Designed miniproteins, single chains. Designs and how they scored, part 45

Each design is a single chain, and the fold is of that chain. pLDDT is the mean over its residues in the fold that is shown.

## One batch from the design tools (miniprotein)

Design m1543
Fold by ESMFold2-Fast:
Structure m1543 (fold): chain A 81 residues (1-81)
Amino acid sequence: EKLKEAAEWLAKLFERMAEKSKNPQFKEDFLRAAEYAREGKIEEALNLLSETADKYKDNFDEVTMATLGIIAAAIALKELE
């Protein structure tokens, strides 16, 4: 129950972040992370967003959003332990 609630919350957060970005590839990364989160694959979502942060490290808005997504995923994983 709690795992499913955290996964849905995280997925919705990632979908909101995708909506805020104007970069199509960044949007796809966040939508894919939301899909992983809904499947309970929070570690896979975290790894994807870590890749996204490195890929967009020279773009301040994108790296900031990716970093916030990573923090949210890490908090979700910790709360489920």
Scores: mean pLDDT 78

Design m1544
Fold by ESMFold2-Fast:
Structure m1544 (fold): chain A 107 residues (1-107)
Amino acid sequence: IKEEIKKLVEQFVEDVVEIARILGFSDETIERIREVGNKAKEEISKLIDEGKLTVENLKEIFDRFEKEIARILAEAGVPDEKIITFLIFVHSGRLALLKKVEELLKK
């Protein structure tokens, strides 16, 4: 269960980075997105290892993740339409991940 959740979070971050590449963001911007994703992964991993991971804690981490990404993209001069499009994909991936984690935490 713990390793499964860690793998799901790892895949989510890789999917977010791949979408950023597809949308044509700069290498510098993609690196900043990956840094924010790695920070979220570290926080989630610590909660898992401590037996403190909840669906609420995950939602809070992902809320901060999405806000930080939006700020990074705005600072990089990405047009609002592309920021909105990217965040829709990120939020969709988040919803899928939360559903899978919720099912795993019931066991």
Scores: mean pLDDT 84

Design m1545
Fold by ESMFold2-Fast:
Structure m1545 (fold): chain A 81 residues (1-81)
Amino acid sequence: MASKDAITAVCQKHGLQVTEFSVSASSPNPITAVYCKGSGNLAGVVSDLRALGFEQVSVQPSSFSSYDFTILFSPHKEQVS
């Protein structure tokens, strides 16, 4: 599984600042939510997260001034361990 630091580095590489992380693990497809601020290359973030092994990636706009976007993603289903 990609580390929090690796995910943060992807967001920062594409011009987004990570403000918060949240993980839901009770679903058969656990979802990680990353709260980001800035105006970055969202397509590049999606591509790099897929390269880290995440299969489902979506971006949602935020209504709060503390962050601009929420990025939701799930790990690959055949993850070892």
Scores: mean pLDDT 68

Design m1546
Fold by ESMFold2-Fast:
Structure m1546 (fold): chain A 67 residues (1-67)
Amino acid sequence: APSAEDAGVAAARGASAGGASAEAAQKGHMLVYERGPATPEEAAEAVREGGASEEAAKQAGLFVARA
């Protein structure tokens, strides 16, 4: 599994690729980082909690899976 830092960065990049605003991507990054090493599913949930769309959340999960 990626580190909390790597997962946070991957989640933010994925969220942005899925159309999330910079603010929503940053919130997702922070939530993943604070929660420790994240699974792709946990990263997607964090991005959703940060206010991003379902598409952004799915992309965040996929990017974490590839990290």
Scores: mean pLDDT 78

Design m1547
Fold by ESMFold2-Fast:
Structure m1547 (fold): chain A 74 residues (1-74)
Amino acid sequence: ALTPEQVREAMERLVLALYMQGKLTKEQRDELLARVPEYVDDLDGFFAELSRATGVPVDELRAMFDAIAAEVAA
């Protein structure tokens, strides 16, 4: 299981990855990064908000998060 700090790191990395892929503006990136602490215990809410901002389906965001989380946990 991930620590809260590892969950936060994985969330931040996912937001940055979506920004680097051109799916978020700089303003959306900065706002989402500032709000990551609100979502550490609400992964479903986090993915719903990312899906709304990016147009990426929740299932794809979960798969991306799981891959990043595996790297953070290693």
Scores: mean pLDDT 86

Design m1548
Fold by ESMFold2-Fast:
Structure m1548 (fold): chain A 78 residues (1-78)
Amino acid sequence: AVEELSEEEKEQALAHMKQLIAKLEREFADNPEIQKKIAELRELLAAFEAGELSPAEFLLRAEELLSEIAKIIDEMLA
């Protein structure tokens, strides 16, 4: 379960999330809808790092935002 992740696993997951956010910012710099969702992901990540969100709440909200970004990308490529 995500609640049972080690500290090392949490740090690795956070590093991967930060890398993904940076990549999306670079690739979709000119797309305001995607940039808005990326900003929301950064705020969510900051709240999680501050201890304001449980791992489960963070993952649920992050998944929702990533799903919305993927939808926008799919619509752009269609």
Scores: mean pLDDT 77

Design m1549
Fold by ESMFold2-Fast:
Structure m1549 (fold): chain A 96 residues (1-96)
Amino acid sequence: MSKKIYEKLEELYEKAKKEGNEEAIKRVLQVSGVLEATKVIENGKVPEAVEEAKKLLAEIEKNTPEELKPLLEKLKEAIRNEDVEKVIEYIEKIVE
């Protein structure tokens, strides 16, 4: 369930830290932001929180390399569909 996604993010973050891979650390943080923002938007009963989450997604997308933008879109769709297996797959592809 959602715990498996956070465990995978923690694993990738610790690996990136051990390897001194600053780009991978940045990608883990961006993916974490996408996950949280997409969840807030989809379950948003608080308009202010939804607007802030949309701003966060826009900033992440703006700072994402063009080659990774299709993977971010697939990640957002997997989160909306609650497809844990696909969410993990796209996180791994974005972070490496």
Scores: mean pLDDT 79

Design m1550
Fold by ESMFold2-Fast:
Parts: C-alpha cells; sequence; structure tokens
Structure m1550 (fold): chain A 80 residues (1-80)
C-alpha cells in the first residue's frame, strides 16, 4: 500500500499502479527531476526546496552522486 503523499508524487510522473518496485521508484524520482528541471550543475545537486518531493522526503537538496538518503525516505512512505 502506498501512502497518500507517495501516491501524489507518483501521479505527477504518470505512475498510477497500486504498488511500485525500487526500480520504478528510482525512475519516478528521475522523471520528476527532469519534469521540474531540478538539477543544479554547479552544485551537482538536485534542488528539492519548495517541491512536493522535498515536502514528502524532508530534503531541501540531494547530492546527485548519492541518492541513498532520498530513496530511503521515499521507501519509508510505502506501507507494507
Amino acid sequence: KLSPELREFLSEVGVTSDSVSDGELYQAFIEYIKKKNLYDGEKKTYDLKDTLLGKITGKESVDASDLTDVMNALQKLIIP
């Protein structure tokens, strides 16, 4: 079961299924970054400030070379 917040995020990138794999969750994250143009090339970070993704993960920025913390935050929104 997906939390309401995770469902809202997934709907932004066209995912409407009742469950997501880790790979699908990663693809949804990347598509959201592209759709909202959130990559900062100078800082090499994804800027999540004032975004739905930032609100649901509690992250204002994410190092583009290490997505572990942001992916773990998204996975915590999946209810067994």
Scores: mean pLDDT 78

Design m1551
Fold by ESMFold2-Fast:
Parts: sequence; structure tokens; C-alpha cells
Structure m1551 (fold): chain A 102 residues (1-102)
Amino acid sequence: LSEEIRAEIDLGMALMGVAVLKLREDVPLEDKLKHAVENAKSLGLDVTEEQYAQQEIKLAENIKKMIEELRERGVLSEELAKEYLEYLDKIIEELKKALKKL
């Protein structure tokens, strides 16, 4: 793949990840974890709220890394990168706090 096409794919994936996390921002985190576990169970997957929260943290950390790389490559503006990184840091902090209560 050309660098331009790869950059567009990486940007699309990072933005999709941020959009999915933002889509349910008005739903309490505890309810999101509960619904995610119930949905996984309906699909035959035995997943705990703790396991789901840990996976979400990993996803958010991976998206942060993609955003940082896109900023360094000049594909994403510094202003937008900062906004998305601040949002992802907030979500990671909230998930880590939820894990301590489980």
C-alpha cells in the first residue's frame, strides 16, 4: 500500500474507534459494561465486566498510539490529535476507576 492510502486507513480506523467510544458518552460506564457483558453472553461468550473493561482499556491505548503516530506523520492536525488524546485519557481513567470497584 502507498503511504497515503495506509495513512487514510489508519486515520479511518482511529476515528471510528473514537466515534464508537463517543457514541455512548451519555450512558453511564457501569451500564455500558453491564450491557456489553449481557450482549457477549447472548452470543455465547462468557465474559466478565472486569475482562471487558480491561479489553476496552487496551483498545483505547491502541487508538491513542495510532493518533500519536498520525500526528507525528502530519496526517492528523495537532489540535485534533490533542482533543482525541484527552478524550481517550478520560475514558481510560474512568475504566480504571470502574475496575477498582468490581
Scores: mean pLDDT 73

Design m1552
Fold by ESMFold2-Fast:
Structure m1552 (fold): chain A 66 residues (1-66)
Amino acid sequence: MEERIKEILKHFPHFELVNINGELGVRNLLDNITYSVSELLSTPVEQLPAKSHHAGWKVLSEMLKS
C-alpha cells in the first residue's frame, strides 16, 4: 500500500505522505488538510469535498480505491 501511494503522489506534487499515530496518511500542502489512508478509503467520494477545498482529494481517493 505505501509504495502504491508514493507512486500515485508523484502525479500530485502538492500532496505528501505522512504518518498519523502509526497510520499512513496524506497531507495536501495547499489547504493543510490531512486524511488517513483508512479515512480516504472509507469516506464516500461525494463526502470528500466537504472536508477539502481542492478537487484533488476526490481523484486521489478514486485512484486508491481502484
Scores: mean pLDDT 71

Design m1553
Fold by ESMFold2-Fast:
Structure m1553 (fold): chain A 80 residues (1-80)
Amino acid sequence: NEDLITLAKIVYELQVKHGASFSKEELIEAVKGKVSEELLKELENTPKEYNGIQAFAVVANKNTNKEEKEKIYNYVKETL
């Protein structure tokens, strides 16, 4: 899933620059125009109390199986 790979890459970049507690709002702004409208809406619809990593985890878990998550994580780790 191209959208999820793009999302994972942006999450990794934000985690490196701002630490693991970067906000959901920072994630949403970073992914605007780079992921599908549907995926963006799923991020926006996570609980308001969630930080960026928590929102990402919920959306990734909903849209991937175990094998797909492993592929996404390995791609981000090897590309960045």
Scores: mean pLDDT 75

Design m1554
Fold by ESMFold2-Fast:
Structure m1554 (fold): chain A 81 residues (1-81)
Amino acid sequence: SADEEALAQVEVLEDPSASDEEIRAAARRLVALALSGRLSEETLQRAIERLTKIATDPSRPEVVREAAERAATALLIAAQS
């Protein structure tokens, strides 16, 4: 499902061993899923919460924080629709 795929992409962003390319790909896929209109309200809320924790964690690399912020912003816009 789109919900399961979105949460799997969040798991990639939470993985400290993920490469920069994997991080960028996961963020791009999350943005695409947000734009699809196929995500449930519950999945939008859970993904936004988890991505916000990543984006605000100064111990995480900047590329991961920026990717998480971009994905969270797209999901927040989708949640307002």
Scores: mean pLDDT 89

Design m1555
Fold by ESMFold2-Fast:
Structure m1555 (fold): chain A 68 residues (1-68)
Amino acid sequence: SMRDYRVTLRPGHADRWRDVGRRIGRRGGVGVRRLADANGFIARSALDDAQVAELAADPAVAAVVPVT
């Protein structure tokens, strides 16, 4: 089911937010909104545990957390 995910980028990797957001979009994500501090974004998608782990394995990604 669709939910919002907060993706936090590692220091120095804020410019990669579009690339990571596009990978979520390829999995049927419907929106990417950059956070005001430029240290991440919110994306709406239906991700399973394996997809979350794949995104978190990106060197630019610090965390992928469901928004509660």
Scores: mean pLDDT 72

Design m1556
Fold by ESMFold2-Fast:
Structure m1556 (fold): chain A 70 residues (1-70)
Amino acid sequence: DEVTAKALALAEQGKYEEAFRLAAGNFEAALAVLRYLAPDVPEEVLEEAARLIVQGRFDEAERLLVKAHL
């Protein structure tokens, strides 16, 4: 959708805060940005991180992704 495309374009430009701010409240946009930034992270972890981002819990989403890379 429009929001997902715009959020993904911001992430591709390195504007991660703007991308996640736009994705807040939109699960599909948050998930698309996360798949782009962390393609090697399991889908189930990306879905949990996307749920946290939708709730505005960005710090918790970041901690979850960092842990998944270990």
Scores: mean pLDDT 79

Design m1557
Fold by ESMFold2-Fast:
Structure m1557 (fold): chain A 114 residues (1-114)
Amino acid sequence: SPEEIALLEELIGLQSRQIALLVEARRAVEAGDLAEARRLLEEVLGLNRRALAIARELGLEDLVASLEEQIGLLERALATTDPAELLALLDEVLRGNAQDLNELVTRLEELRAA
């Protein structure tokens, strides 16, 4: 439906923005700017929660589970004082987010082709 396509486009936009912010957060950690990294991660957490609400509306159970796991990883990242743990958690979130983006793009292409 046009409404489903619009929600998938919004999800793709939210995932793409999260990836960009996560890459910047990773660079901030490597530069020793943990305050900037935390600000960026708080923004990512907000975007992830918005994506979770849309995923639930669309009934995308696998995406809901992935986004809930990413929220847990982001909350751990915000709580850690260890830069090495922070980088490892960021890399996990980035991998999950990139996989989710690829699956959403495929779903959108299938709906547009139908």
Scores: mean pLDDT 90

Design m1558
Fold by ESMFold2-Fast:
Structure m1558 (fold): chain A 61 residues (1-61)
Amino acid sequence: MLSPEAQKILDEMRELAAASPNPALRAVIEAWIAEAERHRASAESLRTVLENLRALEAQVA
């Protein structure tokens, strides 16, 4: 389905969602994962999203 690079990033997004205590943020991350799978998002696009989500989680933690 996705490239190996995109799949690895997607797996990291799933881990971030699972670790999130905020149900609204978890839902947003899950929506991004669904969009990535439907639109075959590039690794570059997914990496940008993941880095932004990690930065947000780091600030909230």
Scores: mean pLDDT 73

Design m1559
Fold by ESMFold2-Fast:
Structure m1559 (fold): chain A 81 residues (1-81)
Amino acid sequence: SEAEILQLIVEQAEGLIAEARFLAEAHPELAELTEKIIALLREMKAAAEAGDLEAAIALAEKAQPLVEELGERLATLPNPR
């Protein structure tokens, strides 16, 4: 059901926000990008909690290119030894 999908979106957003917060603290050079992602994930969670599946999906789509950029930047950082 839509309600089950919305609950999954909320749970996923909470997990991703926690991971992004940890990443922002570990990599201050990525803080601006991670904070933008966190803001979108918080809006996505709020939309899902309000029952607005279309808004939640639109916010996820808006976050996707920023998540891809974060992945590219992480790949260019020196590997921790």
Scores: mean pLDDT 82

Design m1560
Fold by ESMFold2-Fast:
Structure m1560 (fold): chain A 96 residues (1-96)
Amino acid sequence: SKKLVEEARRLAAEAFEALLAGDYKKAYELIMKAVELYREAAKKSSKEEAIKILEEALQLLNAAAGMFRYAKEYEMAEELEKKAEEIKKEIEKLKA
């Protein structure tokens, strides 16, 4: 769904604003919600489109994990890295 991807992108933007403001808990919650919306959109999409959507979610998770590590929020960084590995495995299963 185009609307789900657009909502996920909006939440991702809000998450990075929260990170820059030092609101790590809010940023983490927004990132996790964005990833759920990307997953829902991927489930409703063709295989080819699902791969692109999940790759966008993976890019978000990797960028966020790096920022959390830089901020020394190691526990949240590790949770985001675990989620990135899950998404990466989902992409690998979808690839021909």
Scores: mean pLDDT 90

Design m1561
Fold by ESMFold2-Fast:
Formats: structure tokens, sequence, C-alpha cells
Structure m1561 (fold): chain A 83 residues (1-83)
């Protein structure tokens, strides 16, 4: 049980870091995602945790610069695919 608990905690930590990064990099997409799951009470408890993870990303400016570039490239490819 202790090994399973540690595995779950690591998985949750990675998930929150990913979502926090997303919320920090693309605030517009994050607001749309919040609005889409606003009626899902099961997701509500994670909002605060995701926003706290975004604050951690903000403190690391080097990570922010790198992730912004990656997101810009992904958005450019999505826009090209949509055209």
Amino acid sequence: SEAAKKEEEERRKEMLKFLGTYAYVDKKAWEEAKKAIENDKSAQPYFEQIEKAAEEVKKDEELWEKLKKEVDELLAEEKAAAA
C-alpha cells in the first residue's frame, strides 16, 4: 500500500505540474477550460492546486521562456492545420 501511495503521489505531482504550466502559459485557453468544467464538481478541488502550480512555473523564468516557445510552435502548427 505504501508503494502504491507513492506512485499515486508522483503521478498527481506530474499532472498538477503539467496543468499549472498550461494555465500559466495560455491563460485564455485555461479560462475556456475552467468554464467548460465549471459544472463538474469533481474537477473543482483541483483549481486551486493547478493555480498554485502555475505560480511555481512563474518563479522559474527559464522554464517559462522555454515553454512559451514550445507552445507558440504548437499553436502555429495547429493554425496551419486548421487552414
Scores: mean pLDDT 66

Design m1562
Fold by ESMFold2-Fast:
Structure m1562 (fold): chain A 72 residues (1-72)
Amino acid sequence: ASEEELDRGVVDVGIGVMRVLAEKARRKGDDKVAETLEEAIRKAEELVAQGKYKEAIETLIKGIKEADKLAA
């Protein structure tokens, strides 16, 4: 496994976790939280397509923090 493969693995796991969180938010009726997570996933996937794994990780972290603020 290369460093790039490890970074990609972190992004893939992060996207998977955030999809689960978005589904849970929708089940609670918190559509704004779900939409925020889904937008972060979309941006991260665009960055992955460009080979920007570190920026993708930062985008996922930012998205989760924004969603957490909305859920509080």
Scores: mean pLDDT 82

Design m1563
Fold by ESMFold2-Fast:
Structure m1563 (fold): chain A 63 residues (1-63)
Amino acid sequence: SMEERIAEAKAEIRRLIEEGKPINVNELSERFGLDPSIVEFMAIDVAMELGYSELEAVSLVRR
């Protein structure tokens, strides 16, 4: 289901951030079948949940 794909995408994003690996929005979009904009917003939200500021989260996701 879409809900399961969203949950799996969030788990993978969290893992990538915790491991200090880059967030490739386009690759995650293709892999999980989600719009790139949705992946970008999810990654920013996950980074903020992990203690990054909004500015830091945007920088981490976009670079």
Scores: mean pLDDT 85

Design m1564
Fold by ESMFold2-Fast:
Structure m1564 (fold): chain A 72 residues (1-72)
Amino acid sequence: KKYKEKLKEKRDEVIERIEAMTVGSLEAAGIEVTPERREQIRKNIEKILDKLINTDLPAYKEMAENLIYSLE
């Protein structure tokens, strides 16, 4: 399945994009994002992305495809 290979190839870009969007959303909601919180967010994103890459379920496939599309 091509989506898993694209996620592996774009792993760092996906993580950076989601981190930036997550931080922006939290700040817009009035939540202060400290450097420590930013690191925790990044680690959580990495865990989720690795799960998506290694899982062969329809729901995760659709999520992975949407993430790839957002980077193009």
Scores: mean pLDDT 71

Design m1565
Fold by ESMFold2-Fast:
Structure m1565 (fold): chain A 74 residues (1-74)
Amino acid sequence: SLREKMLAAAEAARKVAEDLGLTPSQINAAEAAGYLIAKGKSKEEVIKMLKQSGLTDEQARAVVEAAEKAVKEA
């Protein structure tokens, strides 16, 4: 279901942000990014939003890729 994909993507994104040692606000931004990816928002738009939250390009891409993988495997 869409709900299961959204939860899986949010959890995967959050875990990557936690593993990277990001701040609580950045971890929350990563979780929100997971929901957006599961809802079909573009990868480029989500990366831009994460970078505005202080993530590097590499960190933002890692978060988005984890979310995309979780959606495909759910």
Scores: mean pLDDT 87

Design m1566
Fold by ESMFold2-Fast:
Formats: C-alpha cells, structure tokens, sequence
Structure m1566 (fold): chain A 86 residues (1-86)
C-alpha cells in the first residue's frame, strides 16, 4: 500500500528539499520503496509517497524524519500520514 507523508517545514532556503531528501534516505534505510517525492519551497511542503505494509511503519518513518529535521535546526510545522487513493 502507498502512504503519502506530507511534511511542512518553515519555508526558508532549501528546507522543503532537505525534508524530501531526509525522508527518502530514511525510507530507503528502512527498506521501504519511495514511489514519488515532491517539493514546494514557497510553502515549505515536502510530499513523499512510500510503499509500506502498514500505517504504523509509515508513521514511524514520519516521526524519524521529523526528529532528524529538528536535530538539524529545521522547524517542523506539521507531519501528516495518509493512504493514497487507488
């Protein structure tokens, strides 16, 4: 099943691109397939589609990404996890 992870960060410099990069790297380290990644730098939104067997695994990925971004001093405004419509 594909899960859409939407990470909204403070819209500054390449923060949204950094969020997408970190999300992709963490997903790959977890053995999850990244099917798409989109970035909007003006709004600070990074959207990553991940193929994961459960919502729990997608949510754990989202939490790890949030922690990694905050550790770099990037302010995370919201993180949302939702299933992709087929």
Amino acid sequence: MVWKITITVEPHAANAARAATIATEIAEKRGLKVVYAEVDEETGVATVGVEAPSEEEARELAEEVKEALEAEGIKVLSVEVEPVEV
Scores: mean pLDDT 81

Design m1567
Fold by ESMFold2-Fast:
Structure m1567 (fold): chain A 98 residues (1-98)
Amino acid sequence: MTELTDEKIEEIKKKLKEEMEEVEKLVKELEKQGKEELAKVLKEAAEFTAKMLEEKVELAKKLAEGEISEEEFEKKLAELTAKFKAKAAEYNARIEAL
């Protein structure tokens, strides 16, 4: 098992911050182009991705603390992955409709 350390949590936070800053730049660019609906979809997608990452970190922490089993962790991680794929398909459909 890989231990979830404060250092790894900081790496995840840094990467999330960098990705969110890139999304904010793209959203502003799209808004300048008058593509407000596309900007809105991308913002919602980024916020959803951030929430999914937070839930994955919480699950990893519970596993490390012995609060859940490896089997339960894998099941919940698979459920989160399926939920992410379903939402990604929904956002893609909204973009195609624009």
Scores: mean pLDDT 77

Design m1568
Fold by ESMFold2-Fast:
Structure m1568 (fold): chain A 130 residues (1-130)
Amino acid sequence: KAEEITNFIIEELEKNGIILSEEEREFLYELIKAILEKDSERVRELFREIHSRVLSDEQRRIWSVIEIVAIRLAHSKGYSQSELADIFLLPVSTISAILNEDVERLSKWFGVSKETVRLALEIANKLLKE
């Protein structure tokens, strides 16, 4: 199931002109796997690693989409808002914005376009409908 979810996200990103590197694909797989296994420490480690990197504007855009989709997936697997805030190292208000699809707030928080946020929410909604 982790491989299927990872491939679905990659294909949706590619349909929108976003092509992941081999390293980004591997990271996404590890992240999805950790979420499905409820390995909260591994999810925290993965995001701490990404937050320590100097990212280009394009990479920052890609990772914001991945983070929003991952949080929506984790919530669907039974993680509470407080658990998500702790695991993903985000304020509870930002987690709430992701779950309530507050595009304006998320655009400002992640420093990405509203179109990027809408793409992330659309991918998450398609993923969770299946």
Scores: mean pLDDT 84

Design m1569
Fold by ESMFold2-Fast:
Order: structure tokens, then sequence, then C-alpha cells
Structure m1569 (fold): chain A 96 residues (1-96)
């Protein structure tokens, strides 16, 4: 399911943000991760009129989002392996 895919991507981006962010910056880092997912959601759900204005289709936008999500998943897998985090690794593998 597309919505489930986007939520799995959000979980990985939030986990990655927490690994690399000091406690005082965590709220902003998590908000940035959520913003990336919301931008992707809007890009793949454009009306026919918005698609014409943007010069791209929802299918083309979805292909780009999936490619970017797979790149993120591969990066998360590498980081999770380094940290010994089998749960996060398995969650990232679900996006491949």
Amino acid sequence: ELEEFLEKLRELLREMALWNTAPEDREAALAAADAVVEAARKAINMSPEDQKIAGTTNEEALERVRAEARAVAREVIALAEERGDEETKARAEALL
C-alpha cells in the first residue's frame, strides 16, 4: 500500500535523524523528516491540472520517491548493521 510505504519511509527518516542529532535539536530534525514525507505525499497525489502545471505525472513522481526511498533504505541498512540494530535493518529492508 502506498500510504504504508510512506509511513515506513517516515519511520526510517526519523530513526536516522535521532541517530545523528543532539537532544536539543531532535524536535527540529523529526519535523524535517516529517516534512520530507509530506512533500512526497503531495508530489504523488497531484490533480490533473497540477500535473500539467508541474510538467510531471503522479506516476513519474512516485518513481522518483521510490528511488529516493530505496537509497535511504540502503543507507539505513548500512548504519543499522554498524550499530547492530537488527530491527531497524529489517524495517529498512521492507522498502527494497
Scores: mean pLDDT 82

Design m1570
Fold by ESMFold2-Fast:
Structure m1570 (fold): chain A 89 residues (1-89)
Amino acid sequence: SEAVAQANWEASKAELIAEIEKLLELGLLSKEQAEALKALLDAGKLQEFLALLKASLVGLAASEPVTSVPEAKQEELAKAAEKMEEERA
């Protein structure tokens, strides 16, 4: 039924949005790319979404250093990770 298809699409969309936000947090996507990808998902343009995502990731893999993460943010994330590890110990 259409209701089941819609529920499955909404679940898949939520997973894709979470993955986009994770890639943005890791600095693998720019905020502009993340917003463009989310807009394509909201429009239901899955083919265009996949094409843009693949282009962004292939460009990153081919060029290696699109270092969009500032050094200060890298240190902050490293400190947060160390603090979490110490709190576990």
Scores: mean pLDDT 64

Design m1571
Fold by ESMFold2-Fast:
Structure m1571 (fold): chain A 98 residues (1-98)
Amino acid sequence: MKKSLKEIVDELIKEKNEEAANRAVLTLPFLVRAGLYPLAKKVIEEALPYVDLSNPAVRVALNMAKEVAKELGFDDIVSLIEYALKNREELKKKVEEK
């Protein structure tokens, strides 16, 4: 009776706060390696705008996700992470309008 990874991540994203976003981003390297592309994209677009970029665990998870994506040839995931990091306020506004 454990929740699925998708259910846990969806609940974290819906909280729209820093603590939950940090936890969601920590799953990102595993989502990318597992090929769960739609869920990984959702974490990048909807959770990453809320994360604490000064948190070392968050930074390690983002770097690991980029390296895994490069290893697997998912260059679009790398580009999406970099885009989201540069456009955090705009993405946060879009998430809050949902």
Scores: mean pLDDT 81

Design m1572
Fold by ESMFold2-Fast:
Structure m1572 (fold): chain A 79 residues (1-79)
Amino acid sequence: TRAVIEAEFETEEQAEVGALAVAVEASIAGWDVEIDIEGRRLRAVLTGPGSLSEMKKVVARIEKILASTAEKIRTEVFD
């Protein structure tokens, strides 16, 4: 199971804070995460052996955390 999270922020510092939040949530879930930051843009790829439903729950939590500061968020979940 894999998910892609893309977010855009007002500042690079907010993007870095967002990246830390994603890394923490992925770590709690026991999943691998690849994070790329380009200026104000964050892209995270989560990979884990969990079910599609478990991935959707983790992505929803991350999306809620990022929504407090992000201007734009896109998420996609794949089996």
Scores: mean pLDDT 80

Design m1573
Fold by ESMFold2-Fast:
Structure m1573 (fold): chain A 74 residues (1-74)
Amino acid sequence: SMEEIFKELTKETSKKIKEILEKLKAGELSREEAVKQLEEIKDETLKRMEEAGLPEEYIEAFELAMDSEIQRVK
């Protein structure tokens, strides 16, 4: 289902976000580098969601969540 695809993609994305944040905390990444990597993950995941044909509601929900996370790191 579309819900299952959304959950799997967001689960994968959450793991990547966690790794970036852990590297930021460890001093392995600057805030600027972390923001760049989060923006790259956002763009890649949005593209995958669009390619999978997810409804606009799912895509918008993900984009808002990512923008909030990126803003928190900035």
Scores: mean pLDDT 87

Design m1574
Fold by ESMFold2-Fast:
Structure m1574 (fold): chain A 82 residues (1-82)
Amino acid sequence: SLRVHQVVVRTSREGIERLVREYGLSVAQASEMLGRAYRLLREGHSVEEVVERLVKEGYPEKAARAAAEEAQRLLERVREAE
């Protein structure tokens, strides 16, 4: 739906902006991490499992945790918009 799409766009943008500002990531890197974290949470993984997987894929642990938390926020906002 348009409402769900708008929530995804806005919340993703805000999460990417925070990751870039707080962890010195590029927009491309922040977007990739957030998208991957969101997909893993959608597949039923916990936040801790997402962090472990992102770290194994080569992402810094602090940034991976922040991305997982932003992705959890995105998932909650999408569920609220449904």
Scores: mean pLDDT 83

Design m1575
Fold by ESMFold2-Fast:
Structure m1575 (fold): chain A 73 residues (1-73)
Amino acid sequence: SEELEREIDLALAVMELAVLKSMIDQGKVLPLEEVKEIVERALELARRYGSPEQVAWIEKEAKEILKKAEELA
C-alpha cells in the first residue's frame, strides 16, 4: 500500500529528527548541509502527509535543530 509506505516514510523522518536532536543536544558538530537535507525531507513529508499537529511539531523541531547545528558549526 502506497499509503502505508508514506506513513512509514514519515515515521522514519520523525525518528531521524529525534536522532539529530539528541546528537546536537550532546554538542556534536554535524555537517550542516546534511542536517538541512534531513530537516527539509522531514518537513516536505510532514506537509504532504502529516496531520496539522505533526506539521507544527516538525516545524518547531526543525527550527531548534537548525539553530543549534548552526551555533555548533
Scores: mean pLDDT 83

Design m1576
Fold by ESMFold2-Fast:
Formats: structure tokens, sequence, C-alpha cells
Structure m1576 (fold): chain A 93 residues (1-93)
């Protein structure tokens, strides 16, 4: 789709932030996505938000780690693997 093709064309965290704002994504989700895209360490408040969001989906910390590892090993998308690595790092911090 158009949004996926535009996401593939993004080269910087700033471009990703602008695109996600145009798509009406929540500012906290945008900040998390930009940090994951840039492979930066997540701030504690975003780590807590991510853990709470995963818990609201009924996922334990261990189940979330297993999902992240599965994405890293099996997902063909480099972007998805990088995002999963950042999430796994946050879950282990």
Amino acid sequence: DEASERLKAVKTGEELRELMKELGVDEREIELAVLMFEKKELPPELQEWLLQALAEEGLSREEAEEIARDVIENNPSEHARNAARAALHALRA
C-alpha cells in the first residue's frame, strides 16, 4: 500500500517522524518508532509505555521477548528485525 511504500523510502528518523505525523499516528508511538529506526536506546518512560502496551495485549515480558526473537530470526524485513532488536533491548533493560 501507499503508506508501506512511503515507509520503505524513509532514510532518516526525521523523515519517519514527518510521515507518521501525516498518517495521524500517536506522538508517543512516533517517538518510539523513530528511536527504534535510529537504533537508539529507549528512554525509561518509553520502555515503561511499551511494557504496559504489551501487558494490555495480554502478553507477559517473557512472551514479548519470544515474539521479538521470532521476528529477529524469521521476519524477512530488515526494518522489522531492527525494530524487534530495539524492543528486545528495552525488555531486557
Scores: mean pLDDT 66

